# Designs tried in a protein design run: designed miniproteins, single chains, continued (2). Part 88

Each design is a single chain, and the fold is of that chain. pLDDT is the mean over its residues in the fold that is shown.

## One batch from the design tools (miniprotein)

Design m7237
Fold by ESMFold2-Fast:
Structure m7237 (fold): chain A 60 residues (1-60)
Amino acid sequence: SFTFSVTFDDPELAEKLAKELERNYPEIKAEVKGGTLTVTTDLPVEKAIGIVLRLIGESL
């Protein structure tokens, strides 16, 4: 397992991404605190980061 965090200027964006992760990727645990999205998963680092970056890109 590994954990990483991404901080957004817009807390609503972080909440939307957490919801999408919960909906589509049950192997990813997402938590949001004040615009910081914390992801914990057993997925490979590159795959987990790639998923988060893709969702960010699709939200913009």
Scores: mean pLDDT 79

Design m7238
Fold by ESMFold2-Fast:
Structure m7238 (fold): chain A 100 residues (1-100)
Amino acid sequence: MEEKRREVDLFSVRVAMLLTALAVEAWLQGKEELAQKIRDLITEGIRKLDAAKDPVEQLEALIEYLEKIRKVFEEANDETGVKLAKDYLEEAKKRLEEIK
């Protein structure tokens, strides 16, 4: 169980780092509203992940967070962001099914 929590923690760190890079890129392209929405969702997501008691709660929080990120990128017509969010959603859902 501790091992699974660490795996989810490392996965969520990778997700946060790459989403942060996309938020910085959006800001540099003048898409300030998109950049701010992504930053806010990353902050909220990390807070919920930190509050999670077990790997199931962590993955459920991560899935909710990634669904919100996906919608924000879809609304901004950011195909790269949408694909990345979907890829991470599939991975998170797969991990959740493996530990349920």
Scores: mean pLDDT 81

Design m7239
Fold by ESMFold2-Fast:
Structure m7239 (fold): chain A 59 residues (1-59)
Amino acid sequence: DPAVTEAAKHYLAGLSAFMQGNYDEAIAHFKEALRLDPKDKTAQANLAEVEAKKKEAES
């Protein structure tokens, strides 16, 4: 499925951005991964974690 493959690419890009502390970039990639594969529980969990880390960094 091309959409699932594209979602996986965005998920990996999101993980890379998250590891580098680029929270906005990570959020954008995880949201795109979820747009392409809405049932990806791992992407959902990582999106929530990045959003929490961004909030912590901004406080």
Scores: mean pLDDT 84

Design m7240
Fold by ESMFold2-Fast:
Formats: sequence, structure tokens, C-alpha cells
Structure m7240 (fold): chain A 59 residues (1-59)
Amino acid sequence: SVKDQVAKLVNGAEILTKEQAIKALKEVGGLSERVAETLISFVGEELTIEQVAKLIGMA
């Protein structure tokens, strides 16, 4: 699943850094860096594996 791919990429971190979230959106989601950065800027809460996987599924 997308969630499993994100978890593997970040070594199962519960809370991701901005850099880890952008990397996951790019490498798992196939998004450009600009799109990934824009999506992250709209997240008003902590970046979790689940949240990033949801963003990939919506794109």
C-alpha cells in the first residue's frame, strides 16, 4: 500500500520532518518538488505517515 511504501522510506518514523514528507510525496507519490512543498504548506498539523499517504492518494 501507499502507507507501507511511505513507512519503509522513512524507517517507520511516527512524525516526519518536512524533508522526509517532501521526499515521500516525490518518490512514492510521483509529485514534483514544487507540488510536494505546496501540499505540505497546507498541513496545519504534524506530518505523519498516514497524513502523507492521504495526500499522495488525493493527488
Scores: mean pLDDT 77

Design m7241
Fold by ESMFold2-Fast:
Structure m7241 (fold): chain A 93 residues (1-93)
Amino acid sequence: VSEGYVLLKQKKYEEAIKILKEDLEKDPDNEAAWYLLGKAYLEMEKYEKAVEYFKKALELDPNNREAWANLSKAYEKLGKLEEAREYEEKAKE
């Protein structure tokens, strides 16, 4: 069980980010931690950072459809509609 995930569910985003970054210092290949970090930044409306962290998660696990869907959403929020559509198609495949 991830403490970062529990904090995210409680909408304690800054605390979740701190714990998830600590998890990644110990295991930088932890795809779930990169994904949850992206999700935390997305919920905080920090879309550029959300994109960065979802891309890292997808480098480790390109089959994470939720990460593709959330990457698409982040690009949509940044006004990059063409990229958002491309990543939304990745989420459906």
Scores: mean pLDDT 86

Design m7242
Fold by ESMFold2-Fast:
Structure m7242 (fold): chain A 61 residues (1-61)
Amino acid sequence: MPTREQQLQELARRVRALREEYIKKNNVDLSNPAQRNELDVWEAEEAARIRAELEAEAAAA
């Protein structure tokens, strides 16, 4: 069974990969505060979704 630490590491890896993909696809300018805030909101929502998915997978296994 994955430990809570391993689940947090997996969450961080998935969120990082999606963040980089989102920046590339949407041409996000990280020096623009408005675009950075939009990215941070999106990242928080995706992190919550991925966390729920990983918890569901762990509960099913």
Scores: mean pLDDT 79

Design m7243
Fold by ESMFold2-Fast:
Structure m7243 (fold): chain A 68 residues (1-68)
Amino acid sequence: SLEREIALALLSMLVGLYRAAGDTEKADRLETLVNLILEDPEKAREYAEKHLDPEEDPVAYRLIQEIL
């Protein structure tokens, strides 16, 4: 869907923003999640549930809900 495609693009942009800000841990975490979404959506869901906190990263959390 268009919404899913836009959410994926925004998530990739967010990875770049975290990397530019020097937040390597958040950037690497979201980059791993993006790769899992493309390779294995079920594993991506498990990874997001384990590693993505809606209070720490509400923007990424909302984008992931749209994608998965």
Scores: mean pLDDT 86

Design m7244
Fold by ESMFold2-Fast:
Order: sequence, then structure tokens, then C-alpha cells
Structure m7244 (fold): chain A 54 residues (1-54)
Amino acid sequence: MFELEPGDSLEELLDRVLAAVREGRLSREFARQVIDAVRDPALRARYLARLEAL
């Protein structure tokens, strides 16, 4: 990530957050806070569902 762009960089960031939770590097609580800050309700709902499936 060398630039922050609406949508693209956010989705890549969220993928990295989920990967860090899977690897035990981040808590589910912290990941949920990051996802909850997402303004796009469809993106937020999809990543919350993926987090809960971990």
C-alpha cells in the first residue's frame, strides 16, 4: 500500500486485518472495531460475516 484510495485500499486493508486475526496477530475485538468503522454498509456486513466465520 503506497496510496490510500476510497474502496480499493480499504478492501485490501480489511483483507490484511482478517489475515492477521487468522494468524493470531490481532484480536477479533480489534478487527471488529476496524470493520465497524467502515462507512459502506455492504462492505462492513460482508467483512463482519467473514470475521465471524473465522
Scores: mean pLDDT 75

Design m7245
Fold by ESMFold2-Fast:
Structure m7245 (fold): chain A 82 residues (1-82)
Amino acid sequence: NAAKEKALKLVSEAARALGQGNYDEAIRKAEEAIKLDPNNALAHTVLARAYAKKGDYEKAEEWLKKAESIDPELAQIARDAI
């Protein structure tokens, strides 16, 4: 599935941007990944962590709740990283 393969590449790029402190780039790439694969839990956790790094804890919690509905274990790992 070409859409899921593109989503995986975007999630990898978003995670790298997050690690480099490029939070706005991480948000954009994770949002694109979710458009291609709406149930990509990792993309949701990258969004949550990026918003938390920007101090937007309300948005971070919203994206964590969405991630939790997809993959509760991965969402808990992301929550512990905030």
Scores: mean pLDDT 89

Design m7246
Fold by ESMFold2-Fast:
Structure m7246 (fold): chain A 70 residues (1-70)
Amino acid sequence: MTPEEIVEKFKKEVEELKSKASKEMQEQIDLDMERFEEYYKWLKENLSEEELKEELEKKAEEFIEEIKKR
């Protein structure tokens, strides 16, 4: 799986969770997604493709679990 495919899968999972969330939670998710996009840009410029994949999978899992807890 490419870094782009990992991000696409992650975004689909977030959108599904967002569709079931309250308006307040949707706004929080949007802010968290903006921070993720900033981090993703930084990672692409500073990490190898292999390191990028590992960090993206880890961060995607952490993000999804955090949303599910709330």
Scores: mean pLDDT 81

Design m7247
Fold by ESMFold2-Fast:
Structure m7247 (fold): chain A 94 residues (1-94)
Amino acid sequence: HMLRFLPGLEEINKLVLELIDVADKYLPKEGASHVVAFSLAVIAAALEGATPEEVRKIIDYFIEKAKELGASEEAIKKMQELGDRIVEVFERAR
C-alpha cells in the first residue's frame, strides 16, 4: 500500500499511460524502452517520497536522452507537457 501518495499516484498512473501512448505513436522502437524506464523511475520516485525538484531532474534527464535517441519535436513537446503535469502532482501531494 502506498498511502502517503495514493491520490497523486492515481493521477501519475494516468500520466504514465499517456507517456506509453506517446512512445508507441511518436518515438522510434528503441525509444519505447526509454519511456518505460522513465515511467518506472517516476513511480519509484513516488514510492520514495521524492521532492518536486527531484522529479523534475528525472524528467529532464529522460527528455534529454529522448533527444539523443532522435525523438521528434512533437514527441519531445508531449513528454515536456506530461512531465510538467507529473511535477504538479508531486507539488500537490507535498
Scores: mean pLDDT 69

Design m7248
Fold by ESMFold2-Fast:
Structure m7248 (fold): chain A 66 residues (1-66)
Amino acid sequence: VLELIREAIRAAEAGDWRKAAALLTAAQLLAIGDGDEKALETALEVQRALDKGDIAAAREILERAE
């Protein structure tokens, strides 16, 4: 799950919002399926940061989760 979030941030850094959104959706669905509340919360916080265009905040959120 965290690997998918990292790839989503990289896609956003490259300007590929559609790929970033797809990867974040996949991360959220996997976290829900695994019952991993922490991973789900991390994916949602990263999505919120990327929606604001704040890629630096998205990276900090992921690093705190690791």
Scores: mean pLDDT 81

Design m7249
Fold by ESMFold2-Fast:
Structure m7249 (fold): chain A 71 residues (1-71)
Amino acid sequence: MTPEDEELAREIAQKLIDEAVNSIVEDFAKRLAKEIKEGKITREEARALVQSLFTPEEAERVLKLIDELLK
């Protein structure tokens, strides 16, 4: 394989990972927002759960989506 083939493969892999992460983030945010609306968990409990399961950057994205869904 050439260096160009490796670069293209990394770019494709990153796009697929980003798409998968975005889908997971959106699904998790919607589920947690629903549970908060139903009074099953608090926002503080949801924040703690998200921070335990995701990287700091991903956690911030999930929490932002939850806040938007709770408007």
Scores: mean pLDDT 78

Design m7250
Fold by ESMFold2-Fast:
Structure m7250 (fold): chain A 91 residues (1-91)
Amino acid sequence: SLEEILERLREIDEEVVELGKKLTEAIENKDGEEAKKILEELKKKLEELKKLREEAKKVDPEFAELLEKAVEVLEGQIELGEEELKKVFPE
C-alpha cells in the first residue's frame, strides 16, 4: 500500500541521514576503512530506495516521480562521498 511505502521511505531516510553524518565524521577523522564501509551501506540504501520506487510505480506513478528525484539526490551524495574519499586516500 502507499502507506507502507511511505513508512519504509521514512525509515530509509532516517538511516541515510545517520550514515551521512557518520561518513562526514569518518572523512574528517581520515578513517578510510570506516568511510568505505559507510559508502557501501549507503549504496545498499540506494538499492532499497530504487526497489521502493518500482513498487510506487504500480500504486502511484506521480509519487514514483518524487522517489526518482530522491534516488538521484542519494546517488549524487554517494558520488561526492567517493570523490572526497579519493582526495583523502588517493590510490
Scores: mean pLDDT 84

Design m7251
Fold by ESMFold2-Fast:
Structure m7251 (fold): chain A 69 residues (1-69)
Amino acid sequence: MDESLRFLNDLIENYTGETKKLAEELIEEGKKNPELTSQAVKRIQSLIMSGRQTPTEALKDALEEIKKS
């Protein structure tokens, strides 16, 4: 949780607009389901680091999966 929260807070501090709003929304989802959110953040980091998705797209996909679960 702590590492995931740090990553999401870093996005909030360094990005504006859609990416910031999506990161804030993922923090709220983490309050409801911390374990799924932690796993989602690890996936987001992997996708961004591998260049497969932008931060915005990775956050959108993660939120959709959490809301579906």
Scores: mean pLDDT 77

Design m7252
Fold by ESMFold2-Fast:
Structure m7252 (fold): chain A 74 residues (1-74)
Amino acid sequence: MDREELEREVNRAMARIGIAVAEVEARNKHPEKAEEVREALRAVEPEVLELAEEGRNVEALRLVEEAKEAALAA
């Protein structure tokens, strides 16, 4: 595995952890909105992973947070 391939895999793993953390936080704070947050995070996951693979980790985490906040506001 080359270094660039390893960096992409690490970034993807970190993005997935970020999504999981957002889901758990929403479930703990707003259990009534947990399913809506899960669905919103699932919808943006492909774009989040693509951004992470490009090394755009800040933008990836921002998209996760925006999706979570939008679902909580619904």
Scores: mean pLDDT 83

Design m7253
Fold by ESMFold2-Fast:
Structure m7253 (fold): chain A 69 residues (1-69)
Amino acid sequence: MEKALERLLERYGNKELVEKLEEAHEEAVKLAKEYSKLPEKRELALRATGEVLRFIGDKLQEVLELAKK
């Protein structure tokens, strides 16, 4: 993950990277919200999926903050 993000930084540069990371973060948050609305039948699996998506979103936000420095 970290090494792939470094390659993305080199490829797109700071401005374009910030835009791509913001887009990825927004999609991760959107997916987490979408999965939270799924049916009761598989609550544990849905909750686990939501937690993973939120974790990815949080990590993308951390990288975004570093890129803005």
Scores: mean pLDDT 64

Design m7254
Fold by ESMFold2-Fast:
Structure m7254 (fold): chain A 90 residues (1-90)
Amino acid sequence: SREELEKRLQESEERVRELAPAVAAGDRDALREALDALTEAAEAALKLGDYEKAAEYLRKAAEVREQLGDLRSAEALRRTAEDYRRLAEE
């Protein structure tokens, strides 16, 4: 349901905030957990039709991918985020 998707989005956003200090410190386990939370947030936002939020979370996921050394996946995520950002403007 829409309500369940909104709760899932909120829970994923809260998880990202809780991980932020460890992510800033370069903790690799925190980076992996943040990546999972960001992708869950993006998927929930997409299902809600919120392309702007989906683009934002995919862009943040790309930053985490870069910190993990996955430059090709980071670039792919940035391109996907730009596509959704453009959809949000329509």
Scores: mean pLDDT 88

Design m7255
Fold by ESMFold2-Fast:
Structure m7255 (fold): chain A 69 residues (1-69)
Amino acid sequence: SEEDRKRGESLRNQIKRMNKPPREILERMRAAGVAFEDLADAVSDALGVPKPKSEEELLEKLKELQEKL
């Protein structure tokens, strides 16, 4: 629980620092071994929206997250 929260915070900070298009963020996170579920949870928590169920939904939410930076 606490570790999951810290992981989410770390992932959100990495996304914000990357300053890259959503597709590139997804590819970089995938290359770094970040699971889809972990990334989806982090984005859902950051935006206060339902968890993305697909890669396409995740890309949309990553775009929304970047627009709020």
Scores: mean pLDDT 76

Design m7256
Fold by ESMFold2-Fast:
Structure m7256 (fold): chain A 55 residues (1-55)
Amino acid sequence: SEELQKLGDEASKAAENKDIEKAEKTFEEILKIAPEEDRDVLKAIKEQVLEELKK
């Protein structure tokens, strides 16, 4: 979970900086290590964040 927390912080910072590429890559890393039960929620969050950044 420490690794998940670190990646979550990195994804948040990338989104704040509107760095779409970094945010996408960081969410991909999160999905690789996330528990199965959290993956669908995290995929939805990823899609929402990336769509907001593209506006």
Scores: mean pLDDT 79

Design m7257
Fold by ESMFold2-Fast:
Structure m7257 (fold): chain A 72 residues (1-72)
Amino acid sequence: SEERRKEIIEKVKEILAKYGVKESDLLTDSPAAQKAKEALREWVEKEGLDPEEVADILQANGYSAAAYALLH
């Protein structure tokens, strides 16, 4: 749904801002990037969302690094 898409995108933006990283930084091994990736995975698990479906939404909305980080 559009509401779910907005929720996912806003959560990714929140996590990126919290850890002071750019979306592209999620492909790096920096401590901040690792914490951001962990926070995203934990949120997806807590909400009971399908990681593959979340990754598809992220990729379709220009968050390809976040999508890759979620599945790898």
Scores: mean pLDDT 87

Design m7258
Fold by ESMFold2-Fast:
Structure m7258 (fold): chain A 60 residues (1-60)
Amino acid sequence: MEHFEKAKEYALKKDWESAERHFVAALLEDPENEEVREYAAKVSEAARNERLGKEAVLPE
């Protein structure tokens, strides 16, 4: 899946919007791909946590 690999690259660059767009495209092509779904969920959680200032704002 080209979209899945691009989504991973954008996630590594912390470009969450581009990563999400490519994850959605990858899931549309292969909706039963659990690896894509799990990775997309982790990226969405990381993006939300960073935007909400959770662990990124409270490092110990």
Scores: mean pLDDT 69

Design m7259
Fold by ESMFold2-Fast:
Structure m7259 (fold): chain A 59 residues (1-59)
Amino acid sequence: MQKAVAVMPVPALSPDELELRPGQEVEVLEETEDGRVLARNLATGEEGWVPKSALEFLS
């Protein structure tokens, strides 16, 4: 399971986007070449697209 942490607040501006607060952990479900990540918020269980630049990937 690939995990990442939000390093900045991410507003959900459309229904397919995931709202994140700094420090929230996500599971990375899919990466795209255009810098988007499909992620699941591990605290809420919600899924959506976030900018890859808003995440720090964990080893």
Scores: mean pLDDT 80

Design m7260
Fold by ESMFold2-Fast:
Structure m7260 (fold): chain A 101 residues (1-101)
Amino acid sequence: DNAELYKWYEENFDELVEKARRLLAEIRRLGGARTEEEWAAAVREALRKLGLSPEEAALALQALIDRERGRELTNPATGKKLLFASLEDIEEWLRELLRRA
């Protein structure tokens, strides 16, 4: 039952949006990501530096997407748009990135 998770998400929505903005800013600052491997390494380093778990990062990215109503994230290495149907899709994507790097 994810009712507690959704309640926590709503109660912490603004903080999650700010965490997502910091995560994306840190990835951009690491700059130089020209390959998927470099981008995965940048994501991992940003998560480490900000003290974010993949699960927390997924919630934060979901909050930013919900706030901006885009449901879109762009991979800076490939220029591809990432569309997330669910929180679980974001979590799986982050776990796969961390596994590849």
Scores: mean pLDDT 67

Design m7261
Fold by ESMFold2-Fast:
Structure m7261 (fold): chain A 58 residues (1-58)
Amino acid sequence: MTVEELKEEAKKIIEETKDPEEAKEKIYEKLSEKIQKLSEDDAAEVSAYINQLLDEKV
C-alpha cells in the first residue's frame, strides 16, 4: 500500500467519524500495521498527515 492510499483511508475514517478521539482509535486499529511496513520517512509523512487532519477536526 502506498503513502497516498494510506492518506486516503485515514481521511475517510476522519470524515466518517464525528469524534476526533474515535477517529484516531479507528485509524490506529485499521492502519497501524500498514504504516509500520512503510519506510521510516513514509511512516512519518502518513502520521504527520493524520495528526494534522485530527487537529483540524477539533
Scores: mean pLDDT 78

Design m7262
Fold by ESMFold2-Fast:
Parts: C-alpha cells; structure tokens; sequence
Structure m7262 (fold): chain A 94 residues (1-94)
C-alpha cells in the first residue's frame, strides 16, 4: 500500500540519519533519544493500530538498549533489525 511504502521510506530515512550521526561521533543515548522521538511522531500520525503498536514497541526496545549501556554500533544494528522486521511484517499483511 502507499501508506506502507511511505512508512518504510520514513523508517529508512530515520536509519540513514542515525547512521550519519553515529559516524559523526554523536553519543548513542543522544541518537536513541532522537530516534525514539521520530518513532513516536510516526506513531502519532498513523491511523493504523498495528503500525502504531510496532513503532511504540521499537521505541521501547531502543530505550531498553540504552538503559543497558548499548554502544552506537549496537544501537544501529538493533535499528537495522527493527526496519527489516517492519518490512517483513508489512509485506505479510498484503
């Protein structure tokens, strides 16, 4: 669907920016907070309950990783896995 494609494009853009910030030496906590805010904004704009739940689950997992002292590399790897999972789950619904 057009909404699913737009949603995935937004997630890919968030991932690309998170990678750029990590490459610039931005601390993992700062990157995670920025990503969590973007995921919450996407959730607030979505009318799809499944998409909202998925985004909020992603935000919670990133918060847990940061509370556990995750490095920027671990944070980016987790975000990459989340985007891949979101792509597969959205494909399965169509």
Amino acid sequence: SAEAEAFLAALEAILAEARARAAQGVPSDTIARWVIDRLRELAARSRDGFVRSLLLAGARELRTLIDDGASPEELIAALESFVAMARELLAARE
Scores: mean pLDDT 85

Design m7263
Fold by ESMFold2-Fast:
Structure m7263 (fold): chain A 58 residues (1-58)
Amino acid sequence: SEQEELLALLERRLANVEAALASPDPTVARVAQKELPTVREALALAREGRLEEARKLL
């Protein structure tokens, strides 16, 4: 389903952003810190079935 596909994509993106937070490069870590709340919000919306709203955040 579209929801399952979007959830899988967002879970993968969240994992990548969380890994980037541990980067020794302060620029990479700072970008990850800015992206983290947006990815978490999109994932929360997608879990609620609010797929269009989740996509608008990306």
Scores: mean pLDDT 87

Design m7264
Fold by ESMFold2-Fast:
Structure m7264 (fold): chain A 55 residues (1-55)
Amino acid sequence: SMEASRAGREAVEAGRAGDWERAREAAKQLGTIAGPAAGKVALASARRAHEGLDG
């Protein structure tokens, strides 16, 4: 859904910026919409973005 896609992008962008509180909340929201595995993947992607590994 568009809500799931938005939550995933928000988690990654928050992670890239080092805003871990927002990244975790967005990943949790994605987990609620698309299941806990999706939330875990979003948080992992946020960590990779923060370390510059997503480009």
Scores: mean pLDDT 81

Design m7265
Fold by ESMFold2-Fast:
Structure m7265 (fold): chain A 62 residues (1-62)
Amino acid sequence: SDELKEKIKELVEKALEAAKNKDLDKAQEYTAEMAELLNEKGVTEEDRELRIKLGDEMNESL
């Protein structure tokens, strides 16, 4: 749903901001919250691509 996609985008942005500030604990918390939402609604290919993109960006921020 569009609501789920918007919530995931917000969590991605928050996780990236935390990673950029080297706050890995908060980045992991936002990522875990995203995983919880995806687990409740089901994982789509779009959601997987978003997670991969987040992981790549987090690694680049370190």
Scores: mean pLDDT 70

Design m7266
Fold by ESMFold2-Fast:
Structure m7266 (fold): chain A 90 residues (1-90)
Amino acid sequence: MTPEQEKLAKELNKILVEMIKNNLVLEKEKREEVYRELDEAARNGDLEKIVEIAKKALEEGKSETSREAVLQLTADALYFIGAFEEAVLR
């Protein structure tokens, strides 16, 4: 990765760790919107947009402690990571 890509990767990781630490889960409709935006940013190689989407997700996330919420949060985090990795390859 370039130094710029590494900086964005570290910023994304910090956001995802904060989401996980605080159990911040996106509501279904917001999650569907976020996933669509991530797919587009990944296709365009737009790492800065992926980080911007993550910041918005952190702000919109609600603290949920159910088992289902923890699994969904894990899936959301993996989706962000996958989108970032795809964008780096473009």
Scores: mean pLDDT 83

Design m7267
Fold by ESMFold2-Fast:
Structure m7267 (fold): chain A 61 residues (1-61)
Amino acid sequence: SPEVAALQAEFDRLAAEFVAAKKRYDANPTDPEALAEYQRKLRELNETHQRLVDALAAEGA
Protein backbone atom coordinates (compact mmCIF):
# COMPACT_ATOMS: atom_id res chain seq x y z
CA SER A 1 0.00 0.00 0.00
CA PRO A 2 1.08 3.64 -0.35
CA GLU A 3 1.04 3.99 3.45
CA VAL A 4 3.32 0.96 4.00
CA ALA A 5 5.65 2.13 1.19
CA ALA A 6 5.86 5.63 2.73
CA LEU A 7 6.51 4.23 6.23
CA GLN A 8 9.21 1.87 4.90
CA ALA A 9 10.93 4.80 3.13
CA GLU A 10 10.69 6.92 6.31
CA PHE A 11 12.08 4.03 8.41
CA ASP A 12 15.04 3.57 6.01
CA ARG A 13 15.79 7.33 6.11
CA LEU A 14 15.56 7.46 9.93
CA ALA A 15 17.76 4.35 10.23
CA ALA A 16 20.49 6.12 8.20
CA GLU A 17 20.10 9.28 10.34
CA PHE A 18 20.25 7.16 13.53
CA VAL A 19 23.52 5.53 12.38
CA ALA A 20 25.01 8.99 11.69
CA ALA A 21 23.84 10.32 15.09
CA LYS A 22 25.26 7.25 16.88
CA LYS A 23 28.64 7.70 15.15
CA ARG A 24 28.71 11.35 16.25
CA TYR A 25 27.85 10.37 19.84
CA ASP A 26 30.44 7.53 19.89
CA ALA A 27 33.12 10.00 18.67
CA ASN A 28 32.15 12.58 21.36
CA PRO A 29 30.35 10.77 24.24
CA THR A 30 30.63 13.86 26.52
CA ASP A 31 28.87 16.13 23.96
CA PRO A 32 25.31 16.72 25.30
CA GLU A 33 24.07 17.79 21.83
CA ALA A 34 25.35 14.54 20.27
CA LEU A 35 23.63 12.53 23.03
CA ALA A 36 20.36 14.47 22.59
CA GLU A 37 20.39 13.92 18.79
CA TYR A 38 21.17 10.19 19.23
CA GLN A 39 18.27 9.83 21.72
CA ARG A 40 15.89 11.79 19.45
CA LYS A 41 16.75 9.67 16.40
CA LEU A 42 16.33 6.47 18.43
CA ARG A 43 12.83 7.61 19.49
CA GLU A 44 11.87 8.58 15.91
CA LEU A 45 13.12 5.23 14.59
CA ASN A 46 11.18 3.28 17.27
CA GLU A 47 7.98 5.28 16.62
CA THR A 48 8.20 4.75 12.84
CA HIS A 49 8.98 1.05 13.36
CA GLN A 50 5.82 0.67 15.48
CA ARG A 51 3.73 2.51 12.84
CA LEU A 52 5.17 0.24 10.12
CA VAL A 53 4.45 -2.92 12.18
CA ASP A 54 0.85 -1.74 12.82
CA ALA A 55 0.29 -0.90 9.13
CA LEU A 56 1.69 -4.28 8.01
CA ALA A 57 -0.50 -6.13 10.54
CA ALA A 58 -3.61 -4.29 9.29
CA GLU A 59 -2.83 -5.15 5.63
CA GLY A 60 -1.25 -8.62 6.04
CA ALA A 61 -3.98 -10.14 8.23
Scores: mean pLDDT 84

Design m7268
Fold by ESMFold2-Fast:
Structure m7268 (fold): chain A 62 residues (1-62)
Amino acid sequence: MREEELAREAYEEYKKAGGTPEAIGLALERIRERSPDQASYERAVEIFLELLGKKTALGEAP
């Protein structure tokens, strides 16, 4: 699904930027700009936040 790809791409950019709070904002903004509609944006954001939570919870990246 497109939304999963958008979230994964944003997460990669977030990590490349050093994983700062500012990088989270930039990643979310990129998802918004690339989403064709609000429903796609909401779904991509949910997936992105799950990826972000996985990193924080265990400190690992599969």
Scores: mean pLDDT 72

Design m7269
Fold by ESMFold2-Fast:
Structure m7269 (fold): chain A 86 residues (1-86)
Amino acid sequence: EQEKRELLAQAARTLAHLAKSYYKEDEEKGKEKTVQGAQDLAQLALSLGFTDAAQKALKAGQIAKEEGPEKAAEEIEKLAEELEAE
């Protein structure tokens, strides 16, 4: 339903903001926090029935691990936009 989609989109926006604004300042710790946040976002998506969103969140976690928080934030923000467009 729309309310569940809005909740997930807000969670994604919050994680993207934290990654882009705060986690980027802390080398490995910020990276770890972004990976954990992406995993938490994926679990929320699964609990709400959004399997495709969960897979995209996990992919953003992998990007955080390989390319850092700012690049992961771009993918998470895109996910939030996709959720809001429906």
Scores: mean pLDDT 82

Design m7270
Fold by ESMFold2-Fast:
Structure m7270 (fold): chain A 73 residues (1-73)
Amino acid sequence: AEVVPPPLSEEQYREALERGFRQLAKALGLSEEDINEILRKLKTVEDLAKAVQELSDALIAGETPEEVLERLK
């Protein structure tokens, strides 16, 4: 079987990415409505991971929430 026992299941990993996205977006000043609209577009774990990374990078770099929203729309 091609299964590696990760610290989280695949479902838990996806849930953690969604939670991380919400936390980072809120820290950047995005509204819950904007967060929900963006999450609606993030259909895969890969898309979620990319979005989390973009929000993390934006927060570290001190970018504005408007700049981040334009990139994720």
Scores: mean pLDDT 74

Design m7271
Fold by ESMFold2-Fast:
Structure m7271 (fold): chain A 63 residues (1-63)
Amino acid sequence: VPKPSEEAIKAGEEVLKKGLEEVRKLEEELERQGMTPESVARVVGRRILAIGDSLDKEFELAS
């Protein structure tokens, strides 16, 4: 098995886990405000992309 950095994997898992929890809270807050499903999806989608970017940067730091 290629040994990807254990630190990179753990850091990625933490970023993803925390990011998904934040996305869930954001989605609930936007729904509570009565935002349309399309607007909620747009905001949530942007946040998910930001999480992916953060994950990519963690991966670069582990290289």
Scores: mean pLDDT 73

Design m7272
Fold by ESMFold2-Fast:
Structure m7272 (fold): chain A 83 residues (1-83)
Amino acid sequence: MQELEDAGQAVLDAKTKDEYNKARDKLLSLMEKVLGPRRAASIYTAAELRANTDYPADATIDGVDLHRRQTVEETLRLVRERL
């Protein structure tokens, strides 16, 4: 879990699109190692759907992308529930 939490934090801390893509890919790779590719994809998709319901794609607070934050937090919550 700590490695997944660290990878999630890296997604939130990303300042550029390149940093974001690297951090997201690392998070997904770690999830695939723990859960398998199908379950990892399913969890991430479910988290994105919740974020899309709660926040529009461009919603930010203090420069933090709320859609991104919600997706990461929900992903980590779902992973904890499945372990």
Scores: mean pLDDT 72

Design m7273
Fold by ESMFold2-Fast:
Structure m7273 (fold): chain A 71 residues (1-71)
Amino acid sequence: SAAEREKIAADMYETGLMYLRAYEVSGREEDLRNALLAFENALKVAAPDSEVAKEARRLIEELRKRTGVEL
């Protein structure tokens, strides 16, 4: 269902936030890559106009601009 898909997208987004927090503490590229991958997966699952999609897209763009990381 759409609600189940949105819940999965939200869980993927939360996983991204956990890795991003780990990266802020560790400075390890692996944590940053895992965060970006989780946000990109959340964006693929989320409805295009959902809050999860908007926030995941915003964080992906912000992190790519600040770090120059390509995934």
Scores: mean pLDDT 83

Design m7274
Fold by ESMFold2-Fast:
Structure m7274 (fold): chain A 86 residues (1-86)
Amino acid sequence: MTLVITFRGVSEAEKAALLKHAEELKKRGYDVEVQVEGDELRITVKGVSVELLVAEALRAIGLSLDGYKVEIKFDGDTLEITVDFS
């Protein structure tokens, strides 16, 4: 399964924190790709376990409860999460 998380409207501090999170996932042995375009950051993780997918989905739901705009989609073998900080 593949996880894609897109963050929009990120500050420089939030961008740095998310890049650090991506590096931590890489250090844990996940296949992680990061794309940065202006205030948008996309993290793609391949070969994820169901446990990691559930954990990231719950984290995204937590952000939605904190008032951020969150969209969750499941498309085939890909879980897509979009978080908007704007």
Scores: mean pLDDT 79

